# Designed miniproteins, single chains, continued (5), part 17

Each design is a single chain, and the fold is of that chain. pLDDT is the mean over its residues in the fold that is shown.

## One batch from the design tools (miniprotein)

Design m16555
Fold by ESMFold2-Fast:
Structure m16555 (fold): chain A 87 residues (1-87)
Amino acid sequence: SSETKEELEKLLKKIKEKIEEMKKLAEESKNELVKENLEAAVKFGEEQIKKIEELYKEGKYEEALELAKETLDLLEEALKKAKELEE
């Protein structure tokens, strides 16, 4: 549906924004554990974007949407934990 496609595009934008925030925080961090965890989360996010884009190209919009929601949630949790460790 057009609604599913629009929601997916918005989620992909948010995922990309979280990845960029994580990259910046990893560069600025003096905490090696935070840096390693953020770098791992960035790699995970980039791999998930590729999977989501493949599902989209196959016309599996609902499956792509589900994966995008799960990916965003996991990246938000990783970013929250990283910020808590920096405090």
Scores: mean pLDDT 87

Design m16556
Fold by ESMFold2-Fast:
Structure m16556 (fold): chain A 72 residues (1-72)
Amino acid sequence: MSISKEELENEVLKSLALMYLALARLLLSRGDLEAARESLELARKIAEQLSEEDRAEIEKEIKRLEEEIAKA
């Protein structure tokens, strides 16, 4: 059993989206609201390339962080 290129690409993109979400949380904790929003925007663009289930998961986390940034 081998991982298809499509499955591998989805896993790589999901990892990148999660990295940008982690970066956004770090930037928010430092008070860098503009940079945090930029990291969320990158995560959102990557999410467009993900499977339906993974996209929904990432978008849910993006919305949570956007709410936190808006309150800051």
Scores: mean pLDDT 81

Design m16557
Fold by ESMFold2-Fast:
Structure m16557 (fold): chain A 78 residues (1-78)
Amino acid sequence: SGGDAERGKELFKEKGIGDIAEYEGKGGTLAIDLTTRKGGNRTFSDEEIFDMLKNGVPGTIIPALGLSDQEARDIVAF
């Protein structure tokens, strides 16, 4: 609820998450999962995505992206 969707979209692209998704796992299958869930499948809630962006997901899906609280909120809002 403290995020900016426009900033989140920029961060998503700047961190290469969108590009990695289009790359189809050549360097980031985990980022493809995040992009797919945000873009339509919604496998993860926004609160779960926030936690994953801050802490990473153990052994799979989403690595810790080195984001601040504000950056993670912005990506969640996107």
Scores: mean pLDDT 56

Design m16558
Fold by ESMFold2-Fast:
Structure m16558 (fold): chain A 100 residues (1-100)
Amino acid sequence: MVEEFKKRVERMIKINEKIKEKAKEKFDEETYKLINEYLEEVNKVAEEYLAQENPDEKAFRRKIGRIARKLFSKLSKENRELVVQIEKEVVKEENEKEKK
């Protein structure tokens, strides 16, 4: 369970880095700054939990959920939809690589 959780968290960091790269090309500078700050904050939390011997997965999910809600409250509906689209594309690409 803990080992599977850590693998999922490591994958999340990898996905977030790819989302940052795609978002830089798709958003204006001010919107990209908000998205980049969000992804950096999520990655920082992820790294903190990876360093723990007994990470609480439920606490991790709640903390990440709060960070996500804070970002989405600052974004327009169109920008929220675009973030979700980019995330889905990155997740699909990573899943396809794992099928090799």
Scores: mean pLDDT 81

Design m16559
Fold by ESMFold2-Fast:
Structure m16559 (fold): chain A 66 residues (1-66)
Amino acid sequence: MDEGIAFLEALKPQAEEARRNKDTVEGLKLRVEAVREGLRLARRLNLIDPESEARIQARIAAVEAA
């Protein structure tokens, strides 16, 4: 369980790196899709709390809006 959470938390630096490096809009969308799939899997495996899930979804929405 901790490994899954650590994996999701490791994705935060990747998102920040993408913003810093000015990835193409296409590249950013692919990263967002990957995070969504990871979140969906974590939820299915019951590796994430609903509160944490809502927080991650809010981050995804913020990244897409930026």
Scores: mean pLDDT 66

Design m16560
Fold by ESMFold2-Fast:
Structure m16560 (fold): chain A 85 residues (1-85)
Amino acid sequence: MDLSIEENEKISKIVKSSKNNLIVLAKESENKFRYALLDPNGNVLDLGEIEAKSFEEAIKKLEEKYNKKLKLLEEINENIKILEL
């Protein structure tokens, strides 16, 4: 995924300002998403890939995996969303 400097800085700022666990969800291809679960200190707790046709499907699969509803915090661009766990 080709990220601008501004998009990378925006992600970093959101992660640093969060007091909750966050998921960074990125579209890698038409049917593949990559995710990173971060704690409030910015430590990576989990990394993985999800096969899904949309962000909505990928989010539902993550909600099932963690047994928790996810809240959309920010859309960085069309291919990257930040969710609160």
Scores: mean pLDDT 78

Design m16561
Fold by ESMFold2-Fast:
Structure m16561 (fold): chain A 96 residues (1-96)
Amino acid sequence: MKKEEALKKLDEMEKLLTELSRAIVNGDREKAREILDKIEKILNELKPYLSPEDFERLQEALDRLKAAIDAGDYVAATRALVELSNELRKVKEKLE
């Protein structure tokens, strides 16, 4: 499996995180859940390209974000989104 394919999937996740940020700011819980489902599918596609540790960190950050959105806590959701974005950036930097 090619490094370039993993980088493209990571770029797709970054775009979805930007869309998710807009949904959170707008209070659109249904749209936020749709975007989260897409992010989870891409993360699962990335599993073979990532170390188990990096996959676990991204999954944990995503789970915190889902919990905040499900609770309707948009302040916590915004913080969790920043955390997930930072973890994603670190993974992307390792892949160059």
Scores: mean pLDDT 83

Design m16562
Fold by ESMFold2-Fast:
Structure m16562 (fold): chain A 55 residues (1-55)
Amino acid sequence: MKKIKDPYTGREYESVEEALDAIFEKILEDWQKEFGGKEVKSPEEAFRLWREKEA
């Protein structure tokens, strides 16, 4: 496919990065619940929280 259509949101994406961003938003919302309601706004913040769990 020339464009990636996410069945979850139904949106078309011109690049893989855009599709990944949309998917990641859903994952971040799920992670918020897992971390007890901590608000995660970006993938980098999510990685930071995961590293804190490792420590």
Scores: mean pLDDT 63

Design m16563
Fold by ESMFold2-Fast:
Structure m16563 (fold): chain A 97 residues (1-97)
Amino acid sequence: SEREEVRRGLEADGAEGDLPIEEAERRLFELTEEQIKKLLELAKEKGMEEMAKKIEEEKEKIFKELEEIVEKFRELVPALAALYERALKKGLEKLKE
């Protein structure tokens, strides 16, 4: 069951599947910040100055859109955080193949 896989992923990280909205919101912002940081570091390492500039400009837009989504759809934030974390784990598994 896909819902059980998400729950087991959260349990493996020491968190139970029903995060409070405030905690899920915090985790969603933290995951977004971490991914943007990794992309920015990769662009800088490869000497892609133009790409690095675009990532920094998009960072501001991404956080603004995320704030608007959180405000309008607060009840969906825990589900969005769980889906985001699951998508990242699957992406990492495919890259390790």
Scores: mean pLDDT 65

Design m16564
Fold by ESMFold2-Fast:
Structure m16564 (fold): chain A 73 residues (1-73)
Amino acid sequence: SKVEEVLARIDELLADPSLSPEEAFAASLEVMLAAELSPEEAERVAARLVEWMRGVLDPATAAALERALRAAL
């Protein structure tokens, strides 16, 4: 499905050691927005990004990027 392809691409970007966390987030957001997802598909992808941010980033950075994600949706 389109959402599974988007999630796979985002997981690849989030695992890329050549990208900073901010660069990985920005690239992932660009992929998500370009995919023209339904609201339900967008929520699923957003949930994956939030999970990643809370798991690997400091709380302050995670909170800032989560606000940016919600503003972009």
Scores: mean pLDDT 82

Design m16565
Fold by ESMFold2-Fast:
Structure m16565 (fold): chain A 80 residues (1-80)
Amino acid sequence: MGMEEERKKLREKMLEDAVANVDGLLKSLAQAEEHSSPETIERHRATLLASLDRALALAREMGVDPAALARLEEVRAKIG
């Protein structure tokens, strides 16, 4: 029992860290869209999409609640 709880907590922390990283990248992209070149904006968008894909893969592996998964999928669809 304890090992399964430990794995769940570790995965929850990994997902929390991944979601926080996506939030930070969303803010960076918003700032880049105001004042940066198209090439810089595209690099920020590519980095964000890669981080979203990692967060989505982890969320699906963990079987997180549908609302959390849907939120990440909505952000990914909106970005590209």
Scores: mean pLDDT 77

Design m16566
Fold by ESMFold2-Fast:
Structure m16566 (fold): chain A 79 residues (1-79)
Amino acid sequence: SALEGAAEALERALEALEKGDVKGAVEAINRAGQYLEEAGYSDLAKEVITKALQALLDGDIEGARRVLEEALEFVRKEL
């Protein structure tokens, strides 16, 4: 399902951040947003993309991780 795709993409974004792969994290964040929007969670998609990407631009890796972890927890509860 699209929501399962969102969970997978959020997990990939977190793995990329742990490895210092900022490009991979950005690609995974955008993919997670697409899946969340497809699943009908457009507001959450916008929040995740905006807050996580802004944190990465500011060099706040921990802030980006928190946004992604909170989104993943929400998605897993909806599965």
Scores: mean pLDDT 87

Design m16567
Fold by ESMFold2-Fast:
Structure m16567 (fold): chain A 99 residues (1-99)
Amino acid sequence: SLQEQIRQLQRQIRQARQQGDWRTTGDLLHRLGTLYRLLGDYESALRYYQQSYDIYYNVLHDYQSAASSLSGMSRVYRLLGNQQLSDQYQQLAQQLQSL
């Protein structure tokens, strides 16, 4: 089930953080954002995409992965009916992909 996958990911995230594995932590947070989006929990999806973005951008300096998190947030805003924010986040994602 999606809920079981979420619980598994949360356990893996705690382990990765404890080990200082920021790559795995960012990747798993991004996946958690996607699963919450698929469940229709858009507030949680945005929170986890933002956390993955912060790790990719500020810790790993991985602008391509950071752009993927912004694209995830863009998709959530589109599903919420906020087309203006969706377009804004997608534009930011495209700009980061060129870095």
Scores: mean pLDDT 91

Design m16568
Fold by ESMFold2-Fast:
Structure m16568 (fold): chain A 102 residues (1-102)
Amino acid sequence: MEEEKKKLREKILQLASRAAQAIMDGNEDEAIKIINELKELALKSKDPEIQRLAVGALISLRRLAEQYGRKKVAEAADKAIDEIVKKHPELQPYVDALRAQA
């Protein structure tokens, strides 16, 4: 349903924004909680667009965590991405392309 998909896109963007703020603020536990919520959305979704949005957000959050020295958050993001790719191996080229951009 288009409206449900729109709400999922909005939720992913809101979660990504909140996780980014938590990373910048040093609230690692909150950032890890949101990373796990993004992971669950990607794992449960059968929609490739929703899967790509969620994994793209996780890759961006991983980079931000690395920039701020949030090692636990970066490790949680990497684990989440790996679990998503294990369930949806068709996402591997997309993940590799985004990671190659640093």
Scores: mean pLDDT 86

Design m16569
Fold by ESMFold2-Fast:
Structure m16569 (fold): chain A 65 residues (1-65)
Amino acid sequence: SALREEARAFAERLSRLTGAPVEVEIRDDTILLHAEFDSEEDLEAAELAAAVWSVVTGRRVVLVR
């Protein structure tokens, strides 16, 4: 589905941005991003990116640590 493709593309971009592997899980209308970041800077960047994507798409995006 389009949602799965969007979520995978977002996870790939986030992985490239942070250098950390990011896995995506979709539950109903919620997108769960599973990732662990070694730096607070990367974590903050990831949280901001997820928040922006949530607003743009109207979907709930949650970073799971």
Scores: mean pLDDT 78

Design m16570
Fold by ESMFold2-Fast:
Structure m16570 (fold): chain A 68 residues (1-68)
Amino acid sequence: MAAAEAEIAAIEAELAKVEAEDLPQQQALQVLQDASFRLSEIHAHTGDRARAAALAARMSALLEKVES
């Protein structure tokens, strides 16, 4: 549990940087792909479904922004 929570917090921080720093599209996509993979790995081990779902929604919104 503690490791999954720390990983979610790390992904949240990386997404905040994508939101704030206007990274080049390729770098932003790479961060989002890596974050998505890491979230899918921890999803099998976390009991905090609401936080994981909120993070997935945030990633989806960022992906739309980066692709637009």
Scores: mean pLDDT 73

Design m16571
Fold by ESMFold2-Fast:
Structure m16571 (fold): chain A 70 residues (1-70)
Amino acid sequence: SKKEEFKKKLKEKLKEEGIEIPESFIEKLAELATNKDLKSIEELAKEARKNEDYDMLLAYGYAYKLALES
């Protein structure tokens, strides 16, 4: 499925960057990207930036990219 494809790509990207995120959260991001829920991803990215959570910001940015490519 598209969600499974995005979940795999997210896991590969996060592993490449040395970022550890719970699988449940990766699944949520893959679901948001599959549904093209850009607004929810943008809101999550804004909070990550505010909290200087650059690992999560990278994850959200990649999910956003996947949403646009679908």
Scores: mean pLDDT 84

Design m16572
Fold by ESMFold2-Fast:
Structure m16572 (fold): chain A 85 residues (1-85)
Amino acid sequence: GELAALEARFEALRAEALALAREAMDTAADRARAEALLARAEALRAEMDAIRKQLASDPAALLRAEIDLGVVDLVLAVARVLIKR
């Protein structure tokens, strides 16, 4: 149903955001490339937050989404520190 489609999209966005953040950290010596990868990861995080808001009617799905967003936010925070050092 619609809920399952939203959860699948959220999971795909999460995987892409984490992969981009990891590549940004691995590429930190190339500042311009690292910043571009991080910006793309942050855009995907914003799309994940929009889906999280759509999951508000399902408490279990919402809780999973909030936990996953917390993990992405932590990884993005670490990536920002490493790129800006």
Scores: mean pLDDT 87

Design m16573
Fold by ESMFold2-Fast:
Structure m16573 (fold): chain A 72 residues (1-72)
Amino acid sequence: RSADVAQLSKELGLDVETAQLLLDELENSAGRDITLIAEKFGVPVTTVLRIFRKIDVDRGVEDLKEAVEKVT
C-alpha cells in the first residue's frame, strides 16, 4: 500500500504524508465522510470517491465470499 500512497501523492500534487493521512481518514470513516475528507485535503469529491472504491474492493470481495458461503 506504500506504492499506492506514492502514486496518490504524485497524482494529487500532495506530499506523501498528506496522501497517507487522506487514505487513513478514508479507511477510518468507512466512506461516511467523503465530502468532508475531500474538503479537508483540498481534493475533488469525485477523486476521493474513486480512491475509496479502490480500497473498498477488498472488503467487497470478502463480503461477497460470505454471502456465497451462506447461500451454498
Scores: mean pLDDT 66

Design m16574
Fold by ESMFold2-Fast:
Structure m16574 (fold): chain A 79 residues (1-79)
Amino acid sequence: NLKYLKDYYLSLAERWEALYRKEKNVDSITEEELLKWVEERAGPEQALLVRLGIRLKSVKTVEEFLAVLDEIEAEWKKL
């Protein structure tokens, strides 16, 4: 189910953002700062999954979802 997969990865991104805010004692962050910090703490694969969650915020159709997965898979293959 597209909704459950989208909610799962979005939740993952939100959990990492909440942890960053707590550890850095900040109320705002950029996507770039978050992704760099996740990569430093948990590795490039985890950062890529967080980026997937962020990209999925704008997805409304199965075709859009598959396009985002193809993009993330291409980046995964570069790791």
Scores: mean pLDDT 81

Design m16575
Fold by ESMFold2-Fast:
Structure m16575 (fold): chain A 96 residues (1-96)
Amino acid sequence: MNEIKALVGKAVREIVAAPTPEEREALRQKAYEDIKKTIEKNADKIVAEVQAREGRPPLTEEERQKLMDKIYNEAIKKLDEGVALAERLRAWRAAQ
């Protein structure tokens, strides 16, 4: 998950650095797409790792999709929380 974590960190920095709300929203949407594509690219590896770790039979298509959705939603949540935290810290620092 280092690749997704690095993507989220980079996106947070780019979004917070953007001068306008419109540019910030465009970068956020781009980050969502980039995260989705990265998860899709690594889907087979992620599934294989989970199957090996849990000692379970091969995941069904439904279980595989649910796992991918969970990873995506968690990454999006971390991105949104990271942006919100960075904005709060910036506002706090400006008030000092």
Scores: mean pLDDT 80

Design m16576
Fold by ESMFold2-Fast:
Structure m16576 (fold): chain A 69 residues (1-69)
Amino acid sequence: SHMDKIKKELLEKAKERIEELIKQGRTSRADIRDVIIETVNEGYTKYGLSDEEVGELARELADWIDQLR
């Protein structure tokens, strides 16, 4: 669906930002959390995602981050 495409694009953009932070040695919980917050806010404000859709996006991003351990 169109919303699934938007969620995927937001997820990919967030992953790229986190990978850049890792390259810079900026791996603090605060730095990573800021990317998650920015992604959530963009989903709400720019794309009009629902609470459920934003929750799914945040969960997928968090799961991906956990896999980097």
Scores: mean pLDDT 82

Design m16577
Fold by ESMFold2-Fast:
Structure m16577 (fold): chain A 87 residues (1-87)
Amino acid sequence: KTIIHPIVLDEAAWTPEALRILARHLVAESRAAAEASTDPALVALYEEHARRLEQAIAEDASAAELVALMNEYSRELAAIRARQAAE
């Protein structure tokens, strides 16, 4: 049950530079996941997450903003997966 992408991040544990590297990696992973997925809800979530993170990086967003976006994505992904498991 290893989940690499959706985690709850502790802002104090990461440097701003490390968070930006992680965010760029997550943009690439989200785009790859969108291309590999056949579920429209997951594709939409992955594409939206990639766009929001890419925009935040381009606009020089704070570490707190990057952490908030990543944690929001983790909650949204968990909600979709829980709904799918209940079906």
Scores: mean pLDDT 73

Design m16578
Fold by ESMFold2-Fast:
Structure m16578 (fold): chain A 65 residues (1-65)
Amino acid sequence: SEEVKKKKIENLKIAKESTQRQLDRVRAEIAASTDPEEKARLQARYDQLQRALDKINEEIKKVEE
């Protein structure tokens, strides 16, 4: 169904935008931090969000025929 595909793409784009905003915030926090342990924690969070973004992009590609 074209309608179902459009709705799924819309939801995935919302998730993508949210994840990108979270990545931007974490990147800013990494840049502002002077604590090595905090930087490591934030980098781990950034890496998790980047993997989530990659999965969202793969799903968008699969739905867009």
Scores: mean pLDDT 87

Design m16579
Fold by ESMFold2-Fast:
Structure m16579 (fold): chain A 60 residues (1-60)
Amino acid sequence: ARIDPSLYSPEVTPEQARAEWARLRPLLSDEQLAALGPGFANPSSGGEAAGLIARVREAL
């Protein structure tokens, strides 16, 4: 799986993070899903969203 490079910038919105989560979720193993935690599905800010996308990129 490949994450859009624009999605790990500080300008990432919660909506962009949710869209990327919906795309990546079926591509991740159960182990990788557990490591990311439930917060990734519903980030509260753009900064949180960018950080969580970086973690997904590391988990791939």
Scores: mean pLDDT 61

Design m16580
Fold by ESMFold2-Fast:
Structure m16580 (fold): chain A 80 residues (1-80)
Amino acid sequence: SKLQEEIKKLEETAKEYLRVAEDLLERIKAGDIKESTLEAINYLQQALSVYKKLNEIDGKYKEKVEELEEKRKELQAELE
């Protein structure tokens, strides 16, 4: 259906943002700088925003939203 196609597009977008965030986090763990951590958090926030939109369409994304919110909070705490 058209709704299923829209969901797939949003999932692809969220996955791309999450992939970039995870790549940046791997580089940070290898001894990268604080600016890279902020950039990774920004990409996580973008992925989270898309998953929140998906959750408004289909409640099955609630767990993914909660997972990413927790991960973002943990990363933010590391900067404080």
Scores: mean pLDDT 82

Design m16581
Fold by ESMFold2-Fast:
Structure m16581 (fold): chain A 85 residues (1-85)
Amino acid sequence: SAAAVEAHRAAAAKAGGLAEVLRELLDAVANRDVEAYFRARDRLLELLREEVARTADPETQAEFERDLAEYEAAREAIRARWEAL
């Protein structure tokens, strides 16, 4: 079906994007580049947001919002620890 073909293309594009973001995240950690790390993390969170929006499950949406709040709270702690290194 057309819907199945579109879903397959979306999944393939997402897999490629995820692999690229994970590489950028690992490179940022290896290079101790905190700004590159946050850019890669923000891109990863955007990919996750798209997936959650596609799911449209209220429980999953609520879990995602809690995780987002936790990630934002952790941002300052991560930055402080990176600056202390």
Scores: mean pLDDT 75

Design m16582
Fold by ESMFold2-Fast:
Structure m16582 (fold): chain A 73 residues (1-73)
Amino acid sequence: ANPTQEQLRQQIIQLGVNGGLSQEEAQEAANAFLAAHRGADPAALQARLEKAQAVLNAKPASNVKDFGRALDV
């Protein structure tokens, strides 16, 4: 994977852990998100993560399913 892909992965993991997910749950969510968005423009993915962070700041996700939904907005 290129550095941009790994940076996005680490950003998602950190966002999940800060919201109360375990390291393993955050890694699972990050892997699922990146797999669902294979071939997407990295800049578009970063913009999506910024929107997800705003959503999570307003309503923190306490589980993998709700966190995944926040990433898909």
Scores: mean pLDDT 76

Design m16583
Fold by ESMFold2-Fast:
Structure m16583 (fold): chain A 81 residues (1-81)
Amino acid sequence: MTELEKKAKEYSDKANEYYSQAGVLEAEATRLDAEAKRSTPEQGAVLMERAQRLQAEADEYRKKADEYGKKTDELVNKIKE
């Protein structure tokens, strides 16, 4: 394996790790949102706030994943040339 192929794999692995973390946070946010809809208005407001915070955190992980995905694609394109 070339050094470029090894680096591309490292970036791909990081992108997948961040996408997985974002997915976990989004699933938890969805669960809290659903629970909020089944709760009293007062309890539901607290759960909705937590869901919104988790969604914001998931968005940050997706941005990191996209960054590493682009770096992977750039290295793969260099390998093909």
Scores: mean pLDDT 83

Design m16584
Fold by ESMFold2-Fast:
Structure m16584 (fold): chain A 96 residues (1-96)
Amino acid sequence: MSDIVMQLLRTIAQLRNQGMSDDDVIAQVTQILQTDYHMSPAAARTIARMGLMAVRGATPQQIRDYYDRTMPQLDDASAQVVQQVVDIIIARINSS
């Protein structure tokens, strides 16, 4: 999972460096997460947005606040996957 999250963050950074807008990056990453991980659209979009926030230099607290605001709209399975991704992103930021 950690390597997958790191690949996701690198993909987001690469798409932004290619001049893609934030909305287009979110759309592209959401599609990848649905295709590769069979995530619900809501879970995939939530992860894509959190990954973009991390790449843009958001703090752990800002990412956690976004997750807390979004989690009531997710089913239990989607919320569990999103929570695992949040914990890995935050751990990576804190270990840097």
Scores: mean pLDDT 81

Design m16585
Fold by ESMFold2-Fast:
Structure m16585 (fold): chain A 61 residues (1-61)
Amino acid sequence: SDQHVADDIKYNLDVAARTVDVATFERYAAQIMAYMRALGMSPALIADVEAHARALLAERR
């Protein structure tokens, strides 16, 4: 389901936030947002994942 895809993406964002630098994370997050849009995922799910990525970025060193 699209919810499962969104949850998997959030998990991958959590891993990326712990493993790559801020600039690499920002590029990765932007690519993921483009990917979700290309898949035709709902605006609500895209907004939820984007908010999660922003929260992770705000918590970084």
Scores: mean pLDDT 84

Design m16586
Fold by ESMFold2-Fast:
Structure m16586 (fold): chain A 94 residues (1-94)
Amino acid sequence: MKLSEEQKKELVELYEKTIEELEKNAKTVEDVRKIMEEHIEKVSKLLNLSEEEKKKLIEGFNKYLDMLSSELSEEDVIRLVIGMLRAEKEYLEK
């Protein structure tokens, strides 16, 4: 999907806010889940995604988070999710 310059700017600002919230407020895997579900809701609204597509994104992320949390410490899960968002943000800025 080709993003408009306005959508790209708003998406970058949203990623920055979510990264900051994760760095300051995420202490548990459930904190990450809550923050990321809110992030996906906002991304879905910005990109005009359907309720079905939004649900699939949330379900996919939750499955991924459950997989990570089964193998890794909460601190490592938080660090990996933050790193993922930073990489996605950097890609959006190009």
Scores: mean pLDDT 85

Design m16587
Fold by ESMFold2-Fast:
Structure m16587 (fold): chain A 59 residues (1-59)
Amino acid sequence: SAEREELLREIGEKLREIGDATQAYLDLRRGRRDGVDLGLSPEQRRRALEMERRLREAR
């Protein structure tokens, strides 16, 4: 149905957003661990810092 297709599209978009944010967070963590700049864009860095903040708030 149209409703099912729209829901699957929305789920796919949310999964992509979560994947992008997770990857940016992992890249930020690797950079800090290794003492190197991994060339994250300002947007990627912002997403990584937001993910770190959420994880800190969750303990």
Scores: mean pLDDT 71

Design m16588
Fold by ESMFold2-Fast:
Structure m16588 (fold): chain A 92 residues (1-92)
Amino acid sequence: MKEELEREVLVSLAQMAVSVSLLALKRNPTKETAEEATKLIEKAAQKLVEAGLTEEALKLLEQAIEEAKKLESKEASEIVVKGLQATIEKIK
């Protein structure tokens, strides 16, 4: 029960990191914000992998890529998508 709660908290924090990072990028679609958003999402996914939640980490990254593709800024979208795709390849 405690272990399951700790895992659920980690997943929720990772989902929040993705949502907040992509919202910030949507409001300020600069190259710098895209690079920072990518790094924060990668860090969240890595925390899940370290906790043994590799499937959840991969799903989180794939969901983040799909949301990033919806960005109006093609440059910002490309930075996030390429960065997160590289992270998926390292995790697999």
Scores: mean pLDDT 84

Design m16589
Fold by ESMFold2-Fast:
Structure m16589 (fold): chain A 88 residues (1-88)
Amino acid sequence: SINEENIKKQKEIVLELAKKKIYDDIFISGLYLLAEMEVKDPEVLKALIDAAKALPENEKLRKALELFAKLFPDDEEINEAMEELEKK
């Protein structure tokens, strides 16, 4: 379906930028779009956590992490990342 194709395309963009450690507005916008689609993908979550830890001062990445934590409250990796960032 077109929604599956859109999700795949957004995941490819986010993961490509994550591999290059480019955490720009395109990367962040891609994360917000995947959150809106309620995509729980381990690679996307890892990319978000890695980005938030690399740029702890970046408010947009913190808000993206908070959004994913709200969508997936039982995810231990997201919750651990949230706790680590609160101490910094």
Scores: mean pLDDT 81

